# Ledger of designs, part 33: designed miniproteins, single chains, continued (4)

Each design is a single chain, and the fold is of that chain. pLDDT is the mean over its residues in the fold that is shown.

## One batch from the design tools (miniprotein)

Design m13130
Fold by ESMFold2-Fast:
Structure m13130 (fold): chain A 73 residues (1-73)
Amino acid sequence: MSVEELEKIAEEDIEGLRKLLEELGVPNAEEIVKKVEEAVKKAVEAWAAGDEEAFKKALGEALELVKEAVELG
């Protein structure tokens, strides 16, 4: 998987998350989406650098943010 392919997949997933949070009426949906986007960017950068450990950590941070958002909705 290339960095471009990973970024495209991430963008599509983030768009879906934004729509879902807005439909659920989650407060601060835009702020949560931005934090997830930042965590995903860290994951993409780690992947490009070949740092699998940093990639997994950044991906875990993104998943935790999504869980917190769902608990608020």
Scores: mean pLDDT 74

Design m13131
Fold by ESMFold2-Fast:
Structure m13131 (fold): chain A 82 residues (1-82)
Amino acid sequence: MEPRLVYGPHARRDVERMDRVEEYFPSDEALREWARHHGVPLELVRARRDLVRAAARGQPATRTVEVDGQPVTLTTTPPPAR
């Protein structure tokens, strides 16, 4: 399976929300602990944060991370309908 997360037009809201969360967890260690405690892959959480930040700067970005040996693609723009 190749799940995909798309940020689309709501990326700006997600950036604001993520920025607030990051303010509560200023260190990457705290973020890692949060991800581990909630059972989410750290690679996915970090990739998502980076993409959300890029979207706030108006920069489209795509990142692929591997979760349990399966590739997961994240993007700040809707995938092409091709």
Scores: mean pLDDT 54

Design m13132
Fold by ESMFold2-Fast:
Parts: sequence; structure tokens; C-alpha cells
Structure m13132 (fold): chain A 60 residues (1-60)
Amino acid sequence: SLEQLTEELNRTEVILRMMEIALQVDIMLGDDPSIINSLRKHVEELKEEVERLKKKVKEL
């Protein structure tokens, strides 16, 4: 339903913001490159998911 898709979009956008903050913190702290690269990949996947969900909401 549109309501379920809108909630999923909003939830995914919140998670994306949290992951972007975590990535910035880990970079500032000089954390392990493998952890930073994993977070970067997760952020990019979440960005793609947000765009996918936005498209689905517009198609309804």
C-alpha cells in the first residue's frame, strides 16, 4: 500500500542519515579502512534503495 511504502521510505531515509553520520565519525576517528569501506558500501546501497522507493511512491 502507499502508506506502507511511505513508511518504508521514511524509515530508510532515517537509517541513511544515521549511517552517513556513523561514516563521518569513523573517518574522523581514523577507524579501520575495512570498516569505513563497509559503511561506504552500505550508504550507497541505502541511497539506491531510497531512490527506488521514491520511484515506487510516485508510480502509485
Scores: mean pLDDT 85

Design m13133
Fold by ESMFold2-Fast:
Structure m13133 (fold): chain A 92 residues (1-92)
Amino acid sequence: SHSLKKLYEDTKKLVEEFVEKLNLTPEDIERLIKTLEQREIREDFTDEEKKALLQLMNKVNKSAADHGITDVDTTHRIIIKALREILEKKKK
């Protein structure tokens, strides 16, 4: 879908900015992926990291809504996909 492709491209940029802003390590990215897959916030996250994650989620949800996508499961899946691609690049 054209809308899903555009949403993924926009989401990837937002996720890359998020990872760079918080200087996330590969281990941090793996922790974040697990948190998103479990639909819960972990105690090992700082308040700043939790706030930044919520801001990222809100930006992605807004972008998705602008493309007619209101399903939170779809936005979570797209964020996880972007994080996995960034993780793969950082493990080299």
Scores: mean pLDDT 75

Design m13134
Fold by ESMFold2-Fast:
Structure m13134 (fold): chain A 58 residues (1-58)
Amino acid sequence: MSPEEKAVLLEAAADILEIAAEIHEELAEKGIDPEKHRADAEAARRAAAELRAEAEAL
């Protein structure tokens, strides 16, 4: 896999994780397992940031 291809895939994966974080945040706001969904949203946001940092380092 080329560095350019890997960077695009890492950015796409980060975008998907950010969408997942938004869904978890919405579920928490609606009172559906708020503690779990807030934790899952934070984890997804952190994972997305790490993937974007990896893409920038390529």
Scores: mean pLDDT 88

Design m13135
Fold by ESMFold2-Fast:
Structure m13135 (fold): chain A 61 residues (1-61)
Amino acid sequence: MEYETKTIVVTVPTDAPGTLEGIVAALEKAGFEVLGATETETPTERVIKVKVKLPKDLHLR
């Protein structure tokens, strides 16, 4: 079976609760294989990008 890599982007306010580690843990608990994660902080928001590996032919309707 072929796999594909997707990037999930989460944008939160700078003062919002939540961590990159927590987002990665939630995705792994949901069954995704996490390949990498990055966080970019601006004066107003945090942008968290997570790369995950998914089966290419999987669809859930």
Scores: mean pLDDT 71

Design m13136
Fold by ESMFold2-Fast:
Structure m13136 (fold): chain A 110 residues (1-110)
Amino acid sequence: SSEEKLEKLKKLVEETKERLAEAMAELRDSSAEEQQAALQEILAKFFEEAKKVISEEEFEELLKKVNEAIQEKLRERGLERSWEEFLKQAGLAELMEMLDLFVEIAEEKL
């Protein structure tokens, strides 16, 4: 059901947020490149697992809306970033905000 999908997505988001925070804590004294690589791997796993919880079509629609919301927030901050640049350069705080937006938009759509 949509309610079960939403609850599974929320749990996945919380687990992903914990993994991101743990990785940054463990890599605190590591290079920025190593920190970014770890964040990217965790994000990639989140996208893979989210597609299994909802459908690929539902995931792509949510991702599109999250991208639109992130682009609007970046414009308000005077920043110019493509979605690809955002995903590659996003730090812990930005990825946490993106994950929160996934939940907010999923709650409205599912």
Scores: mean pLDDT 83

Design m13137
Fold by ESMFold2-Fast:
Structure m13137 (fold): chain A 79 residues (1-79)
Amino acid sequence: PQPPDVAALVEEAERALAAGDLERALEAVSRAGQHHPAAEPYIVRAHIALEEGREEEARRYLRKAIAVLRSGASAPPAD
């Protein structure tokens, strides 16, 4: 399968969060995080929080996942 367009999915997740669509945001970060294991714990926590109706916690973890995915999309540190 083709790797996801992480930048486009991150933008979609940010727009979904701004619109209050936590399910859409979770779907976007889950697709973006498919090959970014550093983001996975935050994505899993966001999913659990959303299932439990803890919207504030879900938003918090979605924002953390987005931050990690943005960092993961950048080039590795030069050395």
Scores: mean pLDDT 76

Design m13138
Fold by ESMFold2-Fast:
Structure m13138 (fold): chain A 72 residues (1-72)
Amino acid sequence: MSGSERVLKILELLEEAGEKGLSVSEIAKRLGISQQTASRLLNILEQAGLVEKRNGRYILTEQGRERLRQER
């Protein structure tokens, strides 16, 4: 699976979770990847403004929702 496919799946999972968000461990488990890989991807997405971290959990930003709409 490419990095781009994993990115889209993370954004979709966070959209489903809503304001509650998901931890690194929850995202890693749902995607079947290591927590190290999930953490690296989330750091990239946070720097891109697509996700934000609140109280140890990641949530989807409006920019992240717009990216999902563009990807369909």
Scores: mean pLDDT 82

Design m13139
Fold by ESMFold2-Fast:
Structure m13139 (fold): chain A 63 residues (1-63)
Amino acid sequence: LSAEEAAAGATRLGARALAEAAGVSVKQADKIATALSSGLSPRRAAEIAGVSEEQARRVAEAL
């Protein structure tokens, strides 16, 4: 289904851009974005992704 493929592509494109902006890996950016979209704070997202609060905050600002 093209809609599912488009959603996956959009998520990956967003994660890459966030990773470059925050200086984290794409996997870390994806974890941070997922945690933030689930209503978690940048501090909590940082703990989950294994990054600094500053990096998680940069991802949050880029969203």
Scores: mean pLDDT 73

Design m13140
Fold by ESMFold2-Fast:
Structure m13140 (fold): chain A 78 residues (1-78)
Amino acid sequence: MKVKVVLPDGKVVTLEASTPEELLEKLEKEILRAIIENKTDGVIVTINGQEIDSRDAAALAAAIAALKDGDTITLKPA
């Protein structure tokens, strides 16, 4: 599957993965980058209108498992 991630600065990156687990690993790298670059303790991950705290691993994994090809994820500093 292929999804777009909108970073806090408005830059868009594309993540491509064969499994939800691989997609979560790639998304966690972008979340960590956003935390470091924006000097925050976390980010709010918006998936299909649902806002999820990046520190809620169970909610994030469930939302990633429900993603479809072409979906957009938005990251906002928490």
Scores: mean pLDDT 82

Design m13141
Fold by ESMFold2-Fast:
Structure m13141 (fold): chain A 56 residues (1-56)
Amino acid sequence: SMTINIPGVGNELAQKIARLIHEKGLTGLTIKTKGISGGARTVLGDEIERAGNPIV
């Protein structure tokens, strides 16, 4: 697993990161940030899961 630490991430940047995870098919990522909201964290988590299991 790879850990990415991004301090001060807002919702727009979180969505861009989620899009990159989707486009690159990245899995097993943990993203840590002090600025991300609960909603943005959910979006990132959902995208990471989807990239690891895109058919299901």
Scores: mean pLDDT 55

Design m13142
Fold by ESMFold2-Fast:
Structure m13142 (fold): chain A 91 residues (1-91)
Amino acid sequence: MKAVEYLKKAKEAIEKGNFEEAMRYLNEAIDEIEDQEIQRKLVTLLTALAISHAGAQFLLERLNDPEEAKKLLEETKKWALEKLEEIIKEL
């Protein structure tokens, strides 16, 4: 299933800390999935990655706080990997 391939690529991107690439693959997976409940779970995950990416940029660019930015990204990565694995098991 094409959606599962995109979700696996999103997982690899998250593991590498590449949230922008992960968000691209999650968008592709959402477009391939007909199940609205799974789509909602993926949109929630996508939104969390987007907020954390933007928040980390704000911490780095405006507050000059790389330690807090790193903490935010690491906590989001852990949560996102757990949630994505749960979603893959439902497919």
Scores: mean pLDDT 85

Design m13143
Fold by ESMFold2-Fast:
Structure m13143 (fold): chain A 73 residues (1-73)
Amino acid sequence: KLEELQKRADELLEQAKELKAEYDRYLALSNAALAGGDISGANAALRLAQEYQEQLQKALQEANRLKTLAKQL
């Protein structure tokens, strides 16, 4: 039970790493679009970055929840 919770938390942390990479990528695309004068493209990329940031926060929150549950068992 404890081992399963830790494994799931580790899997979520690995997922969070991938989500952060996507967030960073779309943030960079937004900045590049702004530099090129493409305001609509910049806004679209920023929205995608924000979606990945939300998914990242959810993954980190669930990982922390599982760690807390493991401590309370």
Scores: mean pLDDT 84

Design m13144
Fold by ESMFold2-Fast:
Parts: structure tokens; C-alpha cells; sequence
Structure m13144 (fold): chain A 82 residues (1-82)
């Protein structure tokens, strides 16, 4: 359902924010933190767009794919810095 996709996107945004908070507390390299902050802003902009527009299920699924791609990119950055 549309509601399940919206909830999943929101949960991924929250999880990204939490991971960034942990990385900052663990003193991860500033360059990595800055890149993750940029990715979090991209996710937040997509989430805002989704909330401000009455999107089709297909459009919501495309946003979910983009958000999941951003999460994977951040996971790669995190893995490469360890």
C-alpha cells in the first residue's frame, strides 16, 4: 500500500539520521560525516516532496528505490572508511 511505502521511507530517513549521530559521537572522519549529511539532505528533500504531493504508487516506489540507493551508498562509504 502507499501508506507502507511512506512509512518505510520515513523509517529509512530516521535510521540515517541516527547512524549519522552515532558516527559523529565516534569521531568518524569529517569528510565522511559531510558526505553522509549531504545524502541525508537528499533523502529529506525526497520525503518532503512525497508529503507535499499526491503521488501514485509507482511514483512512491521510485522514491523508495532512490532512498534505498542512497542508503547503500552511505553503507559503502562507511565500509570503505573502516
Amino acid sequence: SKTEIIIKIGMLVLAMGGELFVMERQKAPKEVIEEIEKKLREMEELYKYMLENDLSQEELEEILKKVEEIVLEVQRLYKETR
Scores: mean pLDDT 81

Design m13145
Fold by ESMFold2-Fast:
Structure m13145 (fold): chain A 75 residues (1-75)
Amino acid sequence: APAPLPDRPSLSVGELKARLEELAATPGELGEEARRMLEALEKMENSKSREEHIEASAELQESIRRMEEIRRRLE
């Protein structure tokens, strides 16, 4: 059976990307922010250096916080 292992960052970037792609299809601020998050994820995966990876990861984390704020405003 597939292991539903919580409390691990081993849950794939693929699931996150699928969720973000769904949000990116929506019009408005949520869609824009979801696209930014997807871009940050791509930068993180394609980073050539550890420093670029850390920067992209920080951008992703910041974008997540912005998306939560936008979601609260739109709800």
Scores: mean pLDDT 71

Design m13146
Fold by ESMFold2-Fast:
Structure m13146 (fold): chain A 97 residues (1-97)
Amino acid sequence: MSLEEAIEKADEDTLIVVEMGEVSLEEAEKIVKEVKKKAPKAKVAGLVKDESVESGTGYGTKETPIVHYKSEEEIPKVIELLKELFGVKKVILVKYE
């Protein structure tokens, strides 16, 4: 699903998770802020690859939450964790390129 489609489909019970690959925390926060401006009713979180940390390790703030994953195989586990933490009914995973 494209980022644009995710924004269009998102509501107050939706979390948009933006998978960014290997980016800096500063770049990740910038991307999350940009997406949040376009989807004000939805919750938004960044998902960043970092092989040196445990999957589910959190960074950022409640307004710009960033979470790490160690490998793509662990993404579903991180998504379930985020769904519970944000208390949402629906999660949309989007790849940012």
Scores: mean pLDDT 78

Design m13147
Fold by ESMFold2-Fast:
Structure m13147 (fold): chain A 79 residues (1-79)
Amino acid sequence: SAVTTRVIQHDLGVSEEVARKLAELPPEALAAFIRALKEGIAAGDLEGGKARAREILESSGVRLSDAEIDEVIAGLQAA
């Protein structure tokens, strides 16, 4: 929904396009995606975090480019 897209865009500091793609995820899958990236950042293992995040996206039929995933990581690191 437009409301979900706006919340994601504001909370993650990502573009509207990235927020729209993330809004297609079920709430549990979105939470798992963000958690995978946060755990990767905390562990200093961005490659593992990104790999886990991609598996979650694929299971939900949502695709983000590497640049779009990096945009989410930048937003999480800025928080």
Scores: mean pLDDT 84

Design m13148
Fold by ESMFold2-Fast:
Structure m13148 (fold): chain A 84 residues (1-84)
Amino acid sequence: MPLTPAEERETLRASIEAFLAEARRILAEKSPEELLASKLHTTLFSALGILAAAAVAAGDEDLAERARELMRELEARDPEERVK
């Protein structure tokens, strides 16, 4: 029972939106130190990059830009301020 191409694209977009919402929630709830300690910082950055590419492939540039904006927020929270 495979998904149709249209259903696959819709599912992909919905999944990307769900992941972006969760990433934003994590960034709101966790400090830079907590993200570093849990290795979430590097994992989230890599995941957001993949999600941005997937959104472009799905034809949703607005969704891709939302992923790139979260990546910029992660870079702005550079944990270098917290490590000597």
Scores: mean pLDDT 72

Design m13149
Fold by ESMFold2-Fast:
Structure m13149 (fold): chain A 88 residues (1-88)
Amino acid sequence: SIEEKVARAEAHAKAATEEQLQHLAETLPKELAEVEEYEKKYGPLPPIEREIIELLVRAAEHLLNRDWEAFRETARRLLELIAEARAA
């Protein structure tokens, strides 16, 4: 179920080492800049792909802030969106 996947994602996130969290904090802005440069060259990403990226960024930010309630809600929305996209 999606709830089981969310619980697993939270458990993995809580088990992240400080080195892994530091790497995420350093790489996230760089990866976002690469997406923005891509959109400048080739135009905006399809809406569903953009929403997935925005939800991934939001989940990463909540993880870095250790906001587990917001992390769970964002992860649930992301997993539901991916499941719906695969069912289409």
Scores: mean pLDDT 82

Design m13150
Fold by ESMFold2-Fast:
Structure m13150 (fold): chain A 64 residues (1-64)
Amino acid sequence: GKNAVPDSVAAALLAGVLIAGSTEVPKLTEESAEALNASPAMPPGAEVSLVDGKPVLTVTNPET
């Protein structure tokens, strides 16, 4: 099926990538990460987690 990503999710993914890769990271809670992962607007293979107190965004393409 076709998956459309709303601007809010695109912004969240960009923020997640910046959070995971930047040195200046705003705090993300485990609850917030679970809420993002539970969102039906999240693209397939995209996951947000809190690892060792750090927010991490993982995107896996299912077409590999």
Scores: mean pLDDT 55

Design m13151
Fold by ESMFold2-Fast:
Structure m13151 (fold): chain A 80 residues (1-80)
Amino acid sequence: MSPEEQREFAILVTAAGLHLAALEFNSKYHPEYVPQEIKQIEDLIKEIERFREKTKDPEVQKELDELIERMRKLIEEVKE
């Protein structure tokens, strides 16, 4: 857990939170745009997975695994 890793982690978590909030809001009012929003979140998941492998910090990896699971679950829910 270096200071640089903490900053990168915070940026990724913040970006994920904003995209998840946007997907939840838009899925209620503009469901026709949900597929494009899902693709953006899928791209973000790939970025998070790369950071997870790079950091090798088990605490950060666990937090990112939980975030990826949350993101994938929301995608499955809106695809149903």
Scores: mean pLDDT 82

Design m13152
Fold by ESMFold2-Fast:
Structure m13152 (fold): chain A 71 residues (1-71)
Amino acid sequence: GAKELIEKGKELIKKGKELLEKGKAELKALDAQGKAAPLSDINRAIATILRGIGLIFEGELLVEKGKKLLE
């Protein structure tokens, strides 16, 4: 039902925000290492950020779909 879509969407937004913050923190730590920062670690942090953004977007779509069903 509509409530389950909204709850699932909120869960995905929460997980996405956690990944986004984790990836940003990892990039900040790597920036502090300067030229010593491995490219593989930088790429991993970026991938974590992109995954977080994707989950937030998917979650927002589910919340909107659920809200539309309640209207």
Scores: mean pLDDT 86

Design m13153
Fold by ESMFold2-Fast:
Structure m13153 (fold): chain A 100 residues (1-100)
Amino acid sequence: SWVTEIKKLMKEKHEEILELIDKKDTEKAIEIAKKTLEEIVKKAREELGDSEYVREIEKIAEEALKKLEENKDDPEKMLKIWEETLAEIIEILDKAEEEK
């Protein structure tokens, strides 16, 4: 499943981002988060085209990156934002897969 591939990417990058946040390397954590979100959007677009689901994921990604940048001095809050972002994207991906 293409959703399983994205979830695997999310898990691998989540572990990397957690380590960077723990080291207080918040700038690099944001860079990895941005690249991860860009890959998620690209993969979703490949499977779904210009669907409402892809547009919603793009909006969530843009809002998440803005919130991460605004909170780069608060690693604990950054982690919460990132985890909430992944959960929201997963919900949309699961819905898109079931309705396809």
Scores: mean pLDDT 86

Design m13154
Fold by ESMFold2-Fast:
Structure m13154 (fold): chain A 84 residues (1-84)
Amino acid sequence: SLALKAAEVLETLLGVTLSEEERKELEATKDREQAIEKLAKIIKKHRPDLSDEQAREIATVVVEGVENKVDISEIQKRVRPLLE
């Protein structure tokens, strides 16, 4: 699913590992906006230092990158300034 692929990109970008429960929930997520919201919550869980706005923006960039089949290295470049 789109959300699951985006979550795998987030694991690489943030250096985190998602639980089986988180992966199953994302695999069942078919709606784009729900995928962004769920990913933003996962980002906040692993990076509580980020604002809600930063987490949502990162989730949006990752989802858009996955939708457009952008390489993970390019998604990393787009996300990097949002992590500061």
Scores: mean pLDDT 81

Design m13155
Fold by ESMFold2-Fast:
Structure m13155 (fold): chain A 73 residues (1-73)
Amino acid sequence: EIIEKLQSPDPEEQFEAFKEVLNSDKFTKEEKLAIAHALATSGNPELQALLREYLATHDIDPEIKEVIEEALA
């Protein structure tokens, strides 16, 4: 399930789960923001690099983008 993958020790698995969350109608905007903040503040440099690349190459909700950018600054 997506929640288990979001808690994975593998940053690639966490990142894939995050992309599923962003494209899923099962999650509210508030839940997506909370998940984005948690992943961006995890302190994992590989996950942070994957998030930065995704923001640079994809259009996402501007509020979610802002939360990630602030956490990565």
Scores: mean pLDDT 80

Design m13156
Fold by ESMFold2-Fast:
Structure m13156 (fold): chain A 78 residues (1-78)
Amino acid sequence: DVEELLAEAKALLRELGLPEELVEPLALFMVAGYYLSKKDYETAGELWKKVDLAKLREVLPEETFERYQALFDEATKE
């Protein structure tokens, strides 16, 4: 259940003391990555489209961000 995984990811990120503005984009990214790893490209792509990429870029190293952006773009392009 996507909503359950998102709620769990958000709870974990809040427990780790992340700013609230980063909780939603990071939770969406984590769950999108999970579905990408399961080859559920439709669910992964829909979650990725909801990510605030500017906020995610503030947290992820540039190389890591670019790598995941390319992976999600490939998954949604086909």
Scores: mean pLDDT 81

Design m13157
Fold by ESMFold2-Fast:
Structure m13157 (fold): chain A 100 residues (1-100)
Amino acid sequence: SSLERGLAELEELLQEALANDDSRRVITLAGLAAWDLRELLETEELSEEDRARLEEIREQVQAIWDELAANPNAPREEKERLVREILALMREAVRILERA
């Protein structure tokens, strides 16, 4: 699907940014992920339960983005942990949207 392809591209771009120690790009990509979730919540027809869960995921992704933006010089291990957390949340979001 287009959502699964978009997630795969996001994962590749985030991994490349981490490998290049490009903190600005990591922060930008995390912000785009949060924005995409907001747009999907506005446009997609979801059950109340699925909408509530996707809103929780969006809030968590935004919190991680805020943490990355607040600490652009954080150690690589910490940035890698936060990126893995965003990717796990985005995978859950895609699963919810794909079954809708």
Scores: mean pLDDT 87

Design m13158
Fold by ESMFold2-Fast:
Structure m13158 (fold): chain A 60 residues (1-60)
Amino acid sequence: LIEAVRQLKEKLRPYLTPEELARVDALIAEMEASTDPEQQRDLAQEIVDLINEALKRREA
């Protein structure tokens, strides 16, 4: 899961602002610190949602 999120971040890096990248990095670090699979999934979903909002911004 963590590796999948890292790959998603790298793939979509050109579409994210530096501030959005910093937020994603912070969420990935929180996933790495967590041993709870449910919390890791929740954090991964938050990262996906953040990236989707960034992509939605491009359509505006």
Scores: mean pLDDT 76

Design m13159
Fold by ESMFold2-Fast:
Parts: structure tokens; sequence; C-alpha cells
Structure m13159 (fold): chain A 85 residues (1-85)
């Protein structure tokens, strides 16, 4: 139901925020910092859209898909930071 989808979306956004925080702690170059900040701002935007879509399952499913894509980008960026030594 919509409540379960909203909870899942918030969980993904919170995971993304944690990943962005870790990237910002590890990043030594301005390009990586800028990318992490941009992704963090996109996550904040999605959090606001999740609140607006709370009773619309189709909209929530679309927002979850978007959050999963942002998480993938954050995970790839963090992996690059850890493996580029």
Amino acid sequence: GANELQAKGLELINEGKALAKEILKLATDQETVNKAIALQLQLIGLEMELESAKDNPEALENLISEAENLLKELKELLKELKEQK
C-alpha cells in the first residue's frame, strides 16, 4: 500500500543521505564534492515529492525508482573513491 511505498522511499533517501555524507568525508577533490552535493540536493527534492505524493501509489513507485537510481550513482561514486588508490 501507499504507506509501505512511502516508508521504502524514505529508507532509500536516508541511505542516500548517509552515502553522500560518507563521500563528502572521503573526497579530496572539488569535482567529487560538487557531485556529492548535487546528488544530496536531488535526494532532498525527492523527499519533498514523497511527502506530496503520500496517497498516490503510482507516484510513490516512480519516486522510489528515481531514489534507487540516485542510490546507484552514490554507490558508484563511493566505490570509485575507495578503489582509485
Scores: mean pLDDT 83

Design m13160
Fold by ESMFold2-Fast:
Structure m13160 (fold): chain A 81 residues (1-81)
Amino acid sequence: SLEEVLEEAERRVEEIVERIRKAETVEQLMEALKEFGEVIEEMEKNGVPEEKIQELERRVLSAFLENRERNNFTEEVRIEM
């Protein structure tokens, strides 16, 4: 059901956000972002409203920006999801 897809996506996004916050290397950050790309594809396949997808994207972007400020590796990291 759409509700089950949303619950799983939100849970996975929470895990991805935590992984991004704890990332110490560009490789770890990119792996988390790749998994988020897979979550987006699954949500789109199951007809999740774009508004909900955008909400989750903002959460991931927020975590990424926090990670950038803390680790100061701005020159090496450019997100292309």
Scores: mean pLDDT 79

Design m13161
Fold by ESMFold2-Fast:
Structure m13161 (fold): chain A 100 residues (1-100)
Amino acid sequence: MEEVEKELQRTIDLLKELAERASPELKAFLNEGIEKLKQLMADPSVTPEQKRLIASGILLDVAIRLAGEERFDELRYLLKNATDPLVKGSLETLLKAREA
């Protein structure tokens, strides 16, 4: 539980950093993701493994949005700070697809 809460908090902090530099539209999207992560972290009915899976999904939605807007510097920053193997692999795939 404690380790998952720390992981979710690190993800929230990362999205906050991205939001500070974002356009108004992207900032609104990132703030929605942050709110979802905060609600997830505070929900005692969700298991630690479910929290990790849902948080990974939220991060992947952010990554897909960044890739679609061609915000590859933010996408690389997200990859550098991601610790989840699924998120890392997906981010690497999105970045590699740009070069193909």
Scores: mean pLDDT 76

Design m13162
Fold by ESMFold2-Fast:
Structure m13162 (fold): chain A 69 residues (1-69)
Amino acid sequence: MEVIVIEPSQVPAFLQRLRELRERRKKENPEAYEKAVEDMKLGDTSPLAKELRAEEQRVAREVLAEFEA
């Protein structure tokens, strides 16, 4: 898996986008979201956890791209 490093100046934007992503996922399917979060704590052991991790990394890349552009 890729490791994304967020600069301190980008952290507030990243955290806001991450929160929005998580709130959206939680509203769409609370049970699947909670399971994904628990599975992520166990090292991305499920497809749901891997998908959520990939989306969070995508958000980090988008924040980096916005600050680059």
Scores: mean pLDDT 71

Design m13163
Fold by ESMFold2-Fast:
Structure m13163 (fold): chain A 116 residues (1-116)
Amino acid sequence: DITARAVALLRELVRALTSRDMDLRIAILDEVQSLLPTQHPAVELLYFLLTGTLPVSSPYFEEIAAIKDLIEAARKLAELLGLDPDVVVELLEALLAGDAERAEAAAERLIEQLRA
């Protein structure tokens, strides 16, 4: 189940980015890249959270690449993926701040949307 794997990867991503665990971040990115051919929205979001961009193979690449501001790009990507933009932006801001508690809370709200 790609959704279940993406959910597990999102939790590991929050841990990696808030603890600044580079080895874990690289391992998560390698797995996310291997899942990109599935074209699952959660996988594309994970790639964006890890890299600040989308792969060229994404149907959203051109729209997101045109947006210079990272937070504005995250908001637009959330809208395109049918996710709550405020939750995705909150997660990204928490990750950038290294705020583990805030990032975990935002990730769990996002997981609920991905499972619905």
Scores: mean pLDDT 86

Design m13164
Fold by ESMFold2-Fast:
Structure m13164 (fold): chain A 76 residues (1-76)
Amino acid sequence: SSEDEKKKSEIKEYILELLSEKFSNEEVAEAFMKFRQIEIENGGDLEKTIKKILEYLEKKDPEVAKKFEEKAKEIL
């Protein structure tokens, strides 16, 4: 839906800013490639995609994951 597309856009903008504060451009690019793969694997389902991205981030950086989870809850 149009509302889900807006929510996806807001989440993508937030995560780009969040990752860019702590990680290199190369690491941010690799993370976004992984996020795209997760989205495809979950058929574009917003909640499932967010949950899997959160699991990925938890393994990389728990602090980043926590901030992402809080922002995703505000948008969802």
Scores: mean pLDDT 83

Design m13165
Fold by ESMFold2-Fast:
Structure m13165 (fold): chain A 87 residues (1-87)
Amino acid sequence: SMEEEVKKILEEAEKIKKEVEELMEKARQDPSLLEEILKKVEEYLKRLSELLQRAHALKAPEEAITKLLAIAIEVKEYLDELKKQLE
């Protein structure tokens, strides 16, 4: 069902958020990983964009779209922080 597909999209987005938070902690502990972590966070942000496009195609509830956007914004903010550390 569309409801089950939306649920899977949200579960994947929440997993991405958690993995990015763990990657940010690793970057703080080991700056030598910064470039690898930046590349991985960029890949996650691209995946979140794909999930958001799919949610729109499925006509997901506004609440689900809002949650996906919030996660994407948070991941983008982490990406911007990583880029500043490499300058």
Scores: mean pLDDT 88

